# Designs tried in a protein design run: designed miniproteins, single chains, continued (2). Part 102

Each design is a single chain, and the fold is of that chain. pLDDT is the mean over its residues in the fold that is shown.

## One batch from the design tools (miniprotein)

Design m7534
Fold by ESMFold2-Fast:
Structure m7534 (fold): chain A 94 residues (1-94)
Amino acid sequence: MEEFQKLLKKAEENARAFIDHYRESLRRQLLDPETAEGALLYLYFLKRADEGKMKTFEEIEKELTPETKREVLDWAAEEFGLSPEERARMEALL
């Protein structure tokens, strides 16, 4: 599907632009206990899109193990400049 591959590449580029544009908002959502889980899930989708490794919703849901959540948290901590204390607090929610 040539059209799908073109849209996937544009989604990858848009994922990076979206992260950059909403960086402060995404960081605040990660630090809020009420939104942290949803934000982490959302960032998993964005990370996969940014890497050009999109999967089906079923595959993504199956990959949301504690291990993959920690992997996404590690990426998010680096990407959004979370302190060691902020990261540890989020890991406690997993």
Scores: mean pLDDT 69

Design m7535
Fold by ESMFold2-Fast:
Structure m7535 (fold): chain A 55 residues (1-55)
Amino acid sequence: SARLATLQAEARRVVEAMRTQSDEVTDKAIADLQATYKALFPDASPLIINRPVPL
């Protein structure tokens, strides 16, 4: 479906950002994924994603 394809593209962006980009870029990609999910599924519970914090 178009919604699934959009979410897959955003999820791939997050994974790529985690591999090669700064924490700020990764946080932005996660925020964009969360916003896209909210736009596509407004009646669903919010998608919460946190990146691991270094120990």
Scores: mean pLDDT 71

Design m7536
Fold by ESMFold2-Fast:
Structure m7536 (fold): chain A 98 residues (1-98)
Amino acid sequence: MGGQSMLASLQSVLNQEVDRATEISPSDGSKLRQQVQNTLDLVLQTGSLSSVEQGIQSILDLGQSSTPVGQEAFNRVAETMRSLGGYIAGSARQIKLS
């Protein structure tokens, strides 16, 4: 399915940003990875951009409890997810129709 292939590509991009964040703040990497996965799972269920926005806010909230370097890493992942949000929601919606 085209939506599955697109979502896999988007998840790969997000995982690359999580990997970079993990190198910058190793203690936060697992929490960030889990939050990204939770967001993608929620979007797959809803097909909604609002679910992506909720995930972005959760990532930013997690970042607020981190070091300044960790906060910057979380912000970078959140901004990447925001820039891809329409594609993530659209791909999830296409999968949901299958």
Scores: mean pLDDT 79

Design m7537
Fold by ESMFold2-Fast:
Structure m7537 (fold): chain A 74 residues (1-74)
Amino acid sequence: SAFDEALAEAERRMREIRERLLAGEISEEQAQKEATRVMKEILEKYPELSEEQKEAIERVVLGYLLEGLDALAR
């Protein structure tokens, strides 16, 4: 389904961003900008998603970003 594809793409792209952040390859500011881009691009690519499905994608994007930022703060 479109939702399953959008969710898988969000998880894959955010995992890559988190790995690059934790490896010191990008700054916290760059990670936040890239996370915002992931959200925007997925919502533009899958405009048919319901509000609940969009919220699920947002939760995944924010979850990966916050996990990466929390790990750097420790």
Scores: mean pLDDT 86

Design m7538
Fold by ESMFold2-Fast:
Structure m7538 (fold): chain A 67 residues (1-67)
Amino acid sequence: STYEEAYEKLLEAVKNKDLVTAQEIVKENPEYAEKLAEKLNEEGIPAKFVKSTVPGRPDDLLFTPLP
């Protein structure tokens, strides 16, 4: 997928509070993961992408509740 397609899907998942779908989008687009998290923060959605340092553990997208 393109970055724009991945971002649109991620934004929809986040708005629906569907963290499972949000994690799957990141998993399918590892090359964009950090950029996607930065873009969410720019749009006022607090998110941090955490790259796993443990073998076999998937990377995580963490959310902070909006004020």
Scores: mean pLDDT 67

Design m7539
Fold by ESMFold2-Fast:
Structure m7539 (fold): chain A 92 residues (1-92)
Amino acid sequence: MKEIEEFLEEVRKVLTEELKLEEEEVEIILDFFRELAELGVSVEELRYVFNVLKKLIENPDELPAPEDLERLLELLERARLARAEREGLTLP
């Protein structure tokens, strides 16, 4: 979707221009967001995940708030289940 492409370009600019990450690190993060988008995670949820990640990169010694961590883990688990279904895995 066009909104996902626009979001990924915004993320790329922040990671390269504001956070000064190396190109290899930027591509890993962008690939992660691309995979989440392909698994049906909304642009709004992706923006939330990116905001949590950005705070962690800016303040690596500070743990995210419990609510932020819980929400992130819930999104990741949902994406993992969607990936398993797409890979043709079936429950017994």
Scores: mean pLDDT 73

Design m7540
Fold by ESMFold2-Fast:
Structure m7540 (fold): chain A 70 residues (1-70)
Amino acid sequence: SKVRESIVRLVRKLAERYLEKHPVTEENRQRMREAAREFVRYYGKLFGLSDEEIAEIEAEVDRIIDELFA
């Protein structure tokens, strides 16, 4: 969905900006993961996504964060 694509794109941009100012560490990975999941839950619910769709997006953004912190 367009909403899913927008949420994923925004999370990626936020994570990239975070890494411009913070070192690539496991502590920062966990902080970013937590912030991204909160963002996905908040906006997913705001835009009327189901709990299942929100969980799928959370899994996708977890993968993106793991990729960026690799």
Scores: mean pLDDT 85

Design m7541
Fold by ESMFold2-Fast:
Structure m7541 (fold): chain A 82 residues (1-82)
Amino acid sequence: SGEELKRELLELFREAVPRLLELRRRYGEAASLSELPEEVRRWLLETARKFDELFARLEEEAPELVPEVKREMLELLREMAA
């Protein structure tokens, strides 16, 4: 269901954000993917692929929830970055 996809997206986001913030602190915003360690690049690409897949499914099953999920992700990012 769309609600299940929303939960999966938000759960993935809650787990991914702390590591993304750590990587940003360590390597900076301007760091090229090619300059990152192989394991870090692999994790980033795999995580991005999972988000793309879940969002694509959400857009097909419950497109009305897409703006809500993006809003909640932005709220979570602000809370976790504070």
Scores: mean pLDDT 82

Design m7542
Fold by ESMFold2-Fast:
Structure m7542 (fold): chain A 65 residues (1-65)
Amino acid sequence: SAAVREVIDAALARAGVSREELRDALLGRVSGPHPAETAFLQALVDRGLFDRAAEVAREAAALLS
């Protein structure tokens, strides 16, 4: 959806990471705190999508694959 793409774009811009790095962070492939994950969560909060975080993260990971 357009909303999920907006969250992806905002997270990538904020963290300064690649699409692959964001995907791997969302899939739990990175240990410990990661700037991509933090930026993604902030983008969800900023857009009022935090209640749908798990759903949006799954859709975003699929779009980044």
Scores: mean pLDDT 80

Design m7543
Fold by ESMFold2-Fast:
Structure m7543 (fold): chain A 92 residues (1-92)
Amino acid sequence: STQWTPELLEEVEEKVKKELEELRKAIETEMDEEKLREELEREARRIVEEGLASAEAARAMLEALEEGKSVVEAVEVMAKVQLEAMRKQMEA
């Protein structure tokens, strides 16, 4: 099992925040958001259907996209689900 420390979890949270800001910037300047949305929905459906370890996070992202949330909001939801899973591992 991976041993998560509070320091390591905080570093991951900071990295996620930076990556979300870079994603937002890329969408505003360089990316076709509709194409990216379509690719993320396809990949999330595949992860859920195959029952991979990230299925819960992928499902949350897919639900956010289906509700009409932005790509950045959907990725943020996915990241929050993953971080919560890491916190639960740290508590175990």
Scores: mean pLDDT 75

Design m7544
Fold by ESMFold2-Fast:
Structure m7544 (fold): chain A 87 residues (1-87)
Amino acid sequence: SAALAEAVAAASPEVQEELRRILGEGQAKAEAALAAGDADAALAALREAAERIVALLAEAVPELAEAVRAELEAELAAAPAAIREAL
């Protein structure tokens, strides 16, 4: 995503590592939930990851945090339809 990519590029190496950790954990949880047929757990994992990313960026790159929040909320609003189609 454009806003998230800009925020990652602006972040320190330490913050970039934490962002990768949050994304990796969120993706792993969502994939495990989808494999189990649990759409609600998959959505919860994606939302949790998004909230952690925005919280980290609010401290590290506050000028981009709101743009990333808006982008991730739009992606999350579309996620239920995509997950429903995958199941």
Scores: mean pLDDT 80

Design m7545
Fold by ESMFold2-Fast:
Structure m7545 (fold): chain A 89 residues (1-89)
Amino acid sequence: SMELELTKKEVRILGLLTEAYLKAKTDPEAARRAIDEAVELLKELAREDPETARRLIETFERVAEKLSEVDPELAEYMRERIEEVREFL
């Protein structure tokens, strides 16, 4: 089915991804913590709503691509964490 409205959990994930991108250059430790929290919330969504989780994985991948221009090691870390979620789907 096609969902047009964001859940509170989805909004929180998008906020964390935004924080990770904005802080990647100035506070990479905070960026990494934001990635970790976003991934844990995504794992919860994968159990509750796999369809929404699959759509959000595409957003995580786009953020990782943008991060590779700022911090390639952080981008690689994020891609490894995304792969863990794919194994749950």
Scores: mean pLDDT 84

Design m7546
Fold by ESMFold2-Fast:
Structure m7546 (fold): chain A 67 residues (1-67)
Amino acid sequence: SKEEALEAAQRFAEEQAKATGETRGLDGAAGSAEFVDEETIKLTAKAGDKTFELEVSVEKLLEALGL
C-alpha cells in the first residue's frame, strides 16, 4: 500500500542519515519521508549541515520491496 511505501521510505531515509552521520562524524542525523503527490515520495536525509533529497515513485518503491 502507499502507507507501506511511506514507512519503508522513512526507514531508508533514517538509515541513510544515521550512516552519513556515523561515517562523517556529524551530529544531528535525521531522516524523513513525505508524499509530494499520490504517486511520489520525497526522502530527506540530514546530518550536520549536509542535506540529501531524493524523489522516488511509490510504484517503483513497492516493486523494489516485493509488494
Scores: mean pLDDT 75

Design m7547
Fold by ESMFold2-Fast:
Structure m7547 (fold): chain A 109 residues (1-109)
Amino acid sequence: GPLAQRARDHAVRGALEAARGADLMEKSEKPNPEAVAEFRRAADHALRAVQAIDDGNYTEAAKHMREAAEEATRGAQLAKESGIEEVYKEFLDAARHMREAAEAAEQAA
């Protein structure tokens, strides 16, 4: 339904933004491996949420998206502390889309 599609679209968007943030951090002048790890965990949880949505398990999808949002938020903080504003902004966007995906999945359940 429309809520499930919204959850999926937001989860895919969040996963792509988290993956992009990891790539930007790795290519930065001062890469932070801890931030990269948080971003890759966020992307992985977001992809697991997409699979849960496709399986009709919206409760599990919401849990994965909340975990992804927390990981993206930690990654954003580490990127900010590293002085890489572009990565910080990418992760704030990822965390927002991941929270929106969780809310849509909860409404679809």
Scores: mean pLDDT 85

Design m7548
Fold by ESMFold2-Fast:
Order: C-alpha cells, then structure tokens, then sequence
Structure m7548 (fold): chain A 58 residues (1-58)
C-alpha cells in the first residue's frame, strides 16, 4: 500500500529514530523531500506503520 511504501522509506531514512521523530518532521520530509502532501491523519498512519515495521525488528 501507499502508506506501507512511505513507512518503509521512513524506516530506511531514519531507522530507530522514527520513534522520536515528530509528525512535523515527517510532514516536512514528505512535502519537501518526497514531493507529497498528505493529511495529518495519513501522516499519523505512516508513522504508526513505520513503528510497526521497527517493532518487527525487535
């Protein structure tokens, strides 16, 4: 899914730092670096999915 693809990208970029990265930092990355603009709820879902992926590695 789109959310999973962005979540995997965030894990690749930030790694374990995803746990401490704010929604504002994720929004900035998506808007400025990846060229996408999404709703706040979608940003929250992307971060949640990224944390779930990290949990799989623990």
Amino acid sequence: SLIERYARGLVALFGERIATVSNAQIRDFLEKAAGVRVSDSTITRIKREALRILEELR
Scores: mean pLDDT 77

Design m7549
Fold by ESMFold2-Fast:
Structure m7549 (fold): chain A 94 residues (1-94)
Amino acid sequence: TVEEARRLFEEAEALAATDPERARELLVRGMALALGVPEEVAREVLRKAEEALELVEAGKYEEALPLMQEVLEVQAEVAEVLGIPVNRRKLEVK
C-alpha cells in the first residue's frame, strides 16, 4: 500500500547516515511497492541514478541528461502514487 511505501522511505531516511546499504534496500522495496514492479526493476532505476550522478561529477552532462530524465520520470510516478504534487518534478527538470 501507499502507507507501507511511505514507511519504508522514512526508515531508509533514518538509516541513510548509519547504515547506507540497508537504506538502499529499503528504498528499493519502497519504490517497488509504490510502482507495483519487481524489486530488481527498482534496483535498476537506482543504479541508473548513480550512473547519472557519476557522469555529472565527471562533467559529462550531455551523457547524463537522458539518464537523469528517465530517473526523474520514475521519481514523478512514485511521487504521484504517494500523493506528492507532480509539479515538483518540473521544478527539478527546469
Scores: mean pLDDT 74

Design m7550
Fold by ESMFold2-Fast:
Structure m7550 (fold): chain A 65 residues (1-65)
Amino acid sequence: SMVTKEVAGEIAAIGYLLKYPVKISFSGDTITITVEDDSEEVKKALEKAKEYMEKLGLKLEVKFK
């Protein structure tokens, strides 16, 4: 299936606009996000971002503190 890059970007921006503190790093095709907030709202936003990133050939790894 195809996902528009614009739609993926909007979803990522919406996740950021939830104003949770995140740290982001890149290593090859893997994006690692470290978050201090482990609420269900943040987890749902990150799972959706992970699904869309995987459709773009990127891997999203999430770590919680």
Scores: mean pLDDT 62

Design m7551
Fold by ESMFold2-Fast:
Structure m7551 (fold): chain A 64 residues (1-64)
Amino acid sequence: MEEFKKRLLEQLDDAIKEYPEFKSRIEQAKKEVEETFKTDYEKAVDIVMELNAEIFRKKVEEKK
């Protein structure tokens, strides 16, 4: 489980490098993943998935 948590946090760090305009939002999601992962790993995954969907939507709207 610790390895999986580390991968989620590394994915969020990569997202900050790719989308620096969303740094504050991604950092908040990292904090929520860290707090939630110990009690509910599925909730932590949902947080990351929802953040990815939000970033994707904003990126598509900006380009279109």
Scores: mean pLDDT 74

Design m7552
Fold by ESMFold2-Fast:
Structure m7552 (fold): chain A 105 residues (1-105)
Amino acid sequence: SAKLEKLKGKTFEEILSNEELIKELAELLIEKFPEIVEKVKEKLELKDDESAKKAIEKIVRAMLEAYSSGELSEEQLILILTGLLDDEELAKEIVSFVLSLVKKE
């Protein structure tokens, strides 16, 4: 709950410039979709959950950077994440959740 409140109303620039906010967003994502840790670990052949969590932080940062710069649309992010997770429904929910937190009205 504290992580969600800390992220609400933040701009892409505020989140991307703050390593703590990226970590909080990644942790919130893992709390909401715990299956992503195992899927990322399997796909990237990582040895432990800690390595998978670090990879998720990097993925979250890359998604926000690509989306905020206009390089990738929401639909393109869903396609890329579907390839990573082998799960289109999960990818759609994750992208929608992440983008809903960082968008201002």
Scores: mean pLDDT 81

Design m7553
Fold by ESMFold2-Fast:
Structure m7553 (fold): chain A 81 residues (1-81)
Amino acid sequence: MKEIDTTPEIEEVEERVRDTLKEADRALLAGDREAARRHGTEVALAFLRAGLTEVAENVLEIVAWATGEDFAALLAEVRAA
């Protein structure tokens, strides 16, 4: 009941970037680091632009883990875009 609070804005952004999310997931499963970075940062940027900072940070943390890149550097790059 509490703290499973999916805001409507999250669902709206996910629907808008659904194809990019699918490509990011495929890249992660395939071990394609360059595609995972590209599509993951695009998804994170969409969430940041919608004001969903926590969701964007969660996406970038997954990208950082999958690519071996520094999370803070990826976050700074996406925030600068």
Scores: mean pLDDT 76

Design m7554
Fold by ESMFold2-Fast:
Structure m7554 (fold): chain A 108 residues (1-108)
Amino acid sequence: MKKVLEELIELLEELLEAAKALLEAVKNKDILALIGSILRIIGLIIDIERLLEKNELPEEIKELIERAIKIAKELIKLALDDNADIKKLEELIKELEKIIEKLKELAK
């Protein structure tokens, strides 16, 4: 359990960095950076979902990780909107940070 949770936390930290890159791409209207960030987020979601499928985790941990995946999917959807809500993107990124910190506390 602890080793799987540590691997999931590492993937979620990479997801957070990809989400921050997505926000900057939206702010800068950088289409290539936006596409790159979306593809990285999708790849990380796939890796996280595979680890969840293969491993039995406590329900509290599973629910937190599933919430992080939902946030990542919403970030992609909002970033593809022509009138991307930057404040909403920032709020979702902060929620993702809080989920990661809670998971780190549970890993101790």
Scores: mean pLDDT 87

Design m7555
Fold by ESMFold2-Fast:
Structure m7555 (fold): chain A 85 residues (1-85)
Amino acid sequence: LAARFEELAEEYRDRFPALAKALRAIAILLRPEVSEAEKAEARALFAEAEATMDAEELALLEEIIRELAPALEEERRRRAAEAAA
């Protein structure tokens, strides 16, 4: 799943840079092991995306999240199971 968000971030990098930053931040946070430095990078990317994202980029982000919501929920369940094990 992290690789899919990274792929989408690269795809949108030139057309929708704020969307690409948000997608890259999500990809970082979806990695199996994420360091405090990587979490800080993701927070910075989200802050930049939020400051510069227009209505079109926000709508596209919401659509991407909606389409990938089942996979995101599965990843969340997997992480919860790993934390409990």
Scores: mean pLDDT 76

Design m7556
Fold by ESMFold2-Fast:
Structure m7556 (fold): chain A 63 residues (1-63)
Amino acid sequence: SKQEEAIRLLEEAKKEHPDPLIDVAILYVKGGDFKSAAEAVEKALKKYPENELLKKALEILKE
């Protein structure tokens, strides 16, 4: 599912960059709040702009 795929990508991104913004994004995805999750991922991308896992998670969350 969209939710499961986004969580997998965010958990992998967290292994590379342990950041509370990624934890917050995962919690929003688990709660079904994809808009708030996308906002948290966009903030994480400002810190890690080349991170492909965060970019892919954002694409899924905006579908």
Scores: mean pLDDT 85

Design m7557
Fold by ESMFold2-Fast:
Structure m7557 (fold): chain A 67 residues (1-67)
Amino acid sequence: MLSLEEVRERMEELIRRGDVEGAFALLDEAKEDVERFNVVAAMVGRHKDEKVAQELAKRIKELREKE
């Protein structure tokens, strides 16, 4: 299981690379852990101008609306 710092660094790298599929895979892995999910959401919010982050923001909203 990735540490919170590893999740942060991996997500930032995936956003920077434009790897939409990899970023979604990491979000899907992290969504079962509230702390890791929050790290992913924070990274997406920080990089809101990046295409990958915009796609992830849409998915995060859908996941939160299913509560």
Scores: mean pLDDT 78

Design m7558
Fold by ESMFold2-Fast:
Structure m7558 (fold): chain A 77 residues (1-77)
Amino acid sequence: SEATRARALGLLNAAVRAVLEERGLDPGALDRDQLIEVLDEAARRLRELAATDPSVDPAAVAEALALIEGAKASLEA
């Protein structure tokens, strides 16, 4: 559970960082819409990773996706 959480945070951080870098976005200067778009793309990539890479822990992906859903809900409140 603790190990799964750590893997989930690692997957989430890696996916978000990759999207930010590819799009030339400053993480400290994002507006709400940009944050939601980055989270949506990170979620899409994590789902694709779980479907295509058997070395990835599906429980960690599921937890990372739940973290994204929680973050989006907070931004949309």
Scores: mean pLDDT 86

Design m7559
Fold by ESMFold2-Fast:
Structure m7559 (fold): chain A 61 residues (1-61)
Amino acid sequence: MVEETLRRALDSIADSFDVKLSEEERKELLDRGMELVRAGASLADAALEMAREIRELKEKR
């Protein structure tokens, strides 16, 4: 359930920034979000961290 929620958030954030993530990038970002939640972060905090990394990827391209 948590993983599915983070996956949906990741896809929504990528779409909103018009960033095309590779399957490897999607997996790395999802794994990072899941690690944060497992460490006690909220879903909102995990989503914000994923959004930050997606924005950084867009700025590098």
Scores: mean pLDDT 79

Design m7560
Fold by ESMFold2-Fast:
Structure m7560 (fold): chain A 91 residues (1-91)
Amino acid sequence: MEELMQKVHDYSKKAGEALAAGDYITAALYLAEAGEYAGKLIESLGGDSTPVLEAAKKLREAAENGAPKEVLDQLAAELDAAIEASAAAVN
C-alpha cells in the first residue's frame, strides 16, 4: 500500500518537473508510470483498475511514438479523469 502510494507521488513529481522543463515526452512517460501504479493501488483497494491502466498504456504508447504535445495533453487529461473516477468509486 504505502510503496504504491509513494511510487504514484514520485512519478507524478518527476512528470511535473519534466513538464516544467518543456520535456513533454519525458513528462508523458512519467505520468504513464504514475498511472500504472495508481491502477495497482486502485486494484488493491478492490476497485476497477481497467480504465486507469488502459489510459496509462495509451499515454505511454503515444509518448514512445513521439506524439505531438496536444495529443499527449489530451491523453494525460484522460488518465487524470480515469484515476479520479476510479478513486471516487472505491470511497
Scores: mean pLDDT 83

Design m7561
Fold by ESMFold2-Fast:
Structure m7561 (fold): chain A 125 residues (1-125)
Amino acid sequence: SSMLAEAKSYAEELTKRIEEAVDEGAQRGRAGVLEGSGAFARALAETGSRIRRIGEEAKKGTPIAAKIVAEALEKARDRVGAELDRLTALAAQRSPEDAAMVRFMGDSFLRGMDSMIEELRKAAE
């Protein structure tokens, strides 16, 4: 295998780990909204920590890996945004205060993702 093929294979593994973290995070986030704000906050914190670890691994790799993982996180960010909108609507069924809390925590989480994407884009230069 060429070094380029190895770098792409590694980036594909990191991308799969991002997809798994987002999928599990969405499931735990939904359960958390149903259980209460503390459970939701823990789900976001765990998912954010997993994404940050994967991003840091990509930054220490090749510029190609950083670029591929940044593109994967941009797609994941859009999906997470849509899921947070759904979770905010679900929380609104309980109270406007629960919806405001989910939105506040969700916006903070999306800012964390945006920061990771910016760092990866810079590492890809």
Scores: mean pLDDT 87

Design m7562
Fold by ESMFold2-Fast:
Structure m7562 (fold): chain A 94 residues (1-94)
Amino acid sequence: MEKLEEEFLEQLRELLRMLGYSEEEINEVLEIARKAMEGDEEAREKLREIFRRMAREVARRYEPPEDVERTARLGAESLAHAVENLEKYAAYTE
């Protein structure tokens, strides 16, 4: 269990770093992710909101307007899978 949690958090950290987030911002998101894994419903909602915001913000920063929707969709889809896996792990642990 510890190994899967550490691997997920490390992958999330690398993703946020690639997206240009600061170490302080990354640590805040990781703390929210840890609480979400512990079954905090508020933290799970915040994590989903952060993922949606990340996908849109990145698309706006790095893509021309015509490609924003495509990039945001792909990013949101990838992040949604991460949230689904997080919820499955939390449910299994309870």
Scores: mean pLDDT 66

Design m7563
Fold by ESMFold2-Fast:
Structure m7563 (fold): chain A 83 residues (1-83)
Amino acid sequence: MSMGEAMAQIRELLLQAGLSERDVLRALSAISEVLAESKPEDAPEKIRKTLLELLLEAGLPEDVARQVAEQSGELVRQALEDE
């Protein structure tokens, strides 16, 4: 999976979870910043934590926020490991 494909899937997950387009763009921007500043091995966990914070701030229920953040971190991990 390419990083572009992972980001597209994360966008879809965020929209389906009920985020506004503004909050989706904010989340995708935050992911891009973490990716630029982090080692590949550290990026998935940092993305998961950053997204969890943003999703809770956006008013998502804790269980939904955790699930979406976990799935997003895993998609990023898969894209970074995929050749």
Scores: mean pLDDT 84

Design m7564
Fold by ESMFold2-Fast:
Structure m7564 (fold): chain A 99 residues (1-99)
Amino acid sequence: SEAVEKLVELIRGLKEVVENSNSTEELREKVRELLLKLGIPEELVDRLLEASRNRDSERYREVMKEIYRILLELPKDMPEEEFEEKLEEAVEEALKKLE
């Protein structure tokens, strides 16, 4: 699945970003570049980073759900329960590929 491959790239990229970042702002800049490379719209990335800077955990979670929907190519109106099931399945497949 192309969607699972993108999730694998996200997980690998996040590990590299965490290992190679010396500050929270450097971490945010590298996360921005990673998400843009994965095809996430700039507006969503900017909203995520703003929520992170403001320590707005609710807005951060909401924006992250939108990002996962895009990465997994899921409908915007998919019920939350079905979305969580699809995300869990995709994460499980991605983790198997990382072993």
Scores: mean pLDDT 84

Design m7565
Fold by ESMFold2-Fast:
Structure m7565 (fold): chain A 72 residues (1-72)
Amino acid sequence: MSDEEFAALKERAVAAARAGDIEAVERLLTEMRALGASDEQLLEVLEAMLEAARDHPELAAVLRRSIAQLRA
């Protein structure tokens, strides 16, 4: 995955997380994984989404679990 492609997907994922759109967040994460995003890139986007999703506790909980799993 290119840096430009990653940046564009990260921006879309953060916007979806800010809106509390769990379906869009899951779709974008699946797309990033399919495009060969590294664990480091996935952690970066998950952490950015968690910050954006602070007003959406259910989505924040899902994102925290994903971060914990990826760090293990």
Scores: mean pLDDT 83

Design m7566
Fold by ESMFold2-Fast:
Structure m7566 (fold): chain A 64 residues (1-64)
Amino acid sequence: SSRISVLRAAATILSAGIDFLQQLLKQHPDMSDEKKAQLEADIQQEQSLLQEVQRQLQQAEQAA
């Protein structure tokens, strides 16, 4: 269904965003603890969104 395609695209985009932020943390070891904590919070927020998208995708696939 079109919904499954959209959810797969969203999961791909969110996964890429998480990878980007994790790589940014890894490449900047001189970053302050405060800035690291902010980026880790951003990663957690994107991971929560990805989990919700994956939950919806699983439900959509189960309904198909």
Scores: mean pLDDT 84

Design m7567
Fold by ESMFold2-Fast:
Structure m7567 (fold): chain A 98 residues (1-98)
Amino acid sequence: MSREEFDVEVALGLVEIAAGIDRSIILNKAKTVSREELDKMIAESEARLRALVDRHVANLEKLGVSPELVAQFRAEAEALIADTVAKVKKSVDEIYQK
């Protein structure tokens, strides 16, 4: 594994961990707050995760990681965020339909 590939994998892993933590917090709050407040929390989480991706992109660029690998990281991180948000919304829908 190259150093650049390692730096990309670390950055992606950090985004995955952050998304997992936010998902756990939102789902825990689903039993104590309104659906409207949860939808707001989901939107705020998505915005924070996208800002985290932008910070990692800037860091990878400063480390001299190739534009191709930086673009791959952004694409994979954005897909991970979209999938996580969709799964959280589905779980919240299931909780509030009972």
Scores: mean pLDDT 86

Design m7568
Fold by ESMFold2-Fast:
Structure m7568 (fold): chain A 70 residues (1-70)
Amino acid sequence: MVKIFGGSLPLDEVPPERREAARRIVNAATDAAIKAMQEGEKEGLPVDETHQRAADAARKAIAEVRAELA
């Protein structure tokens, strides 16, 4: 089994019944961050502004998925 240790929430500490929710949150956050970075690069934004937008997009995606799961 692949154990991923690299700044992601340790899925091993999440109960099995919550792992799907955790996976969905992580995937949504990652996808939103990548999309925001790509859009920022296309707009020619500075790297710092692009990174800030990616962080904001990830936080928003996490909040939206959590709201859907509540």
Scores: mean pLDDT 72

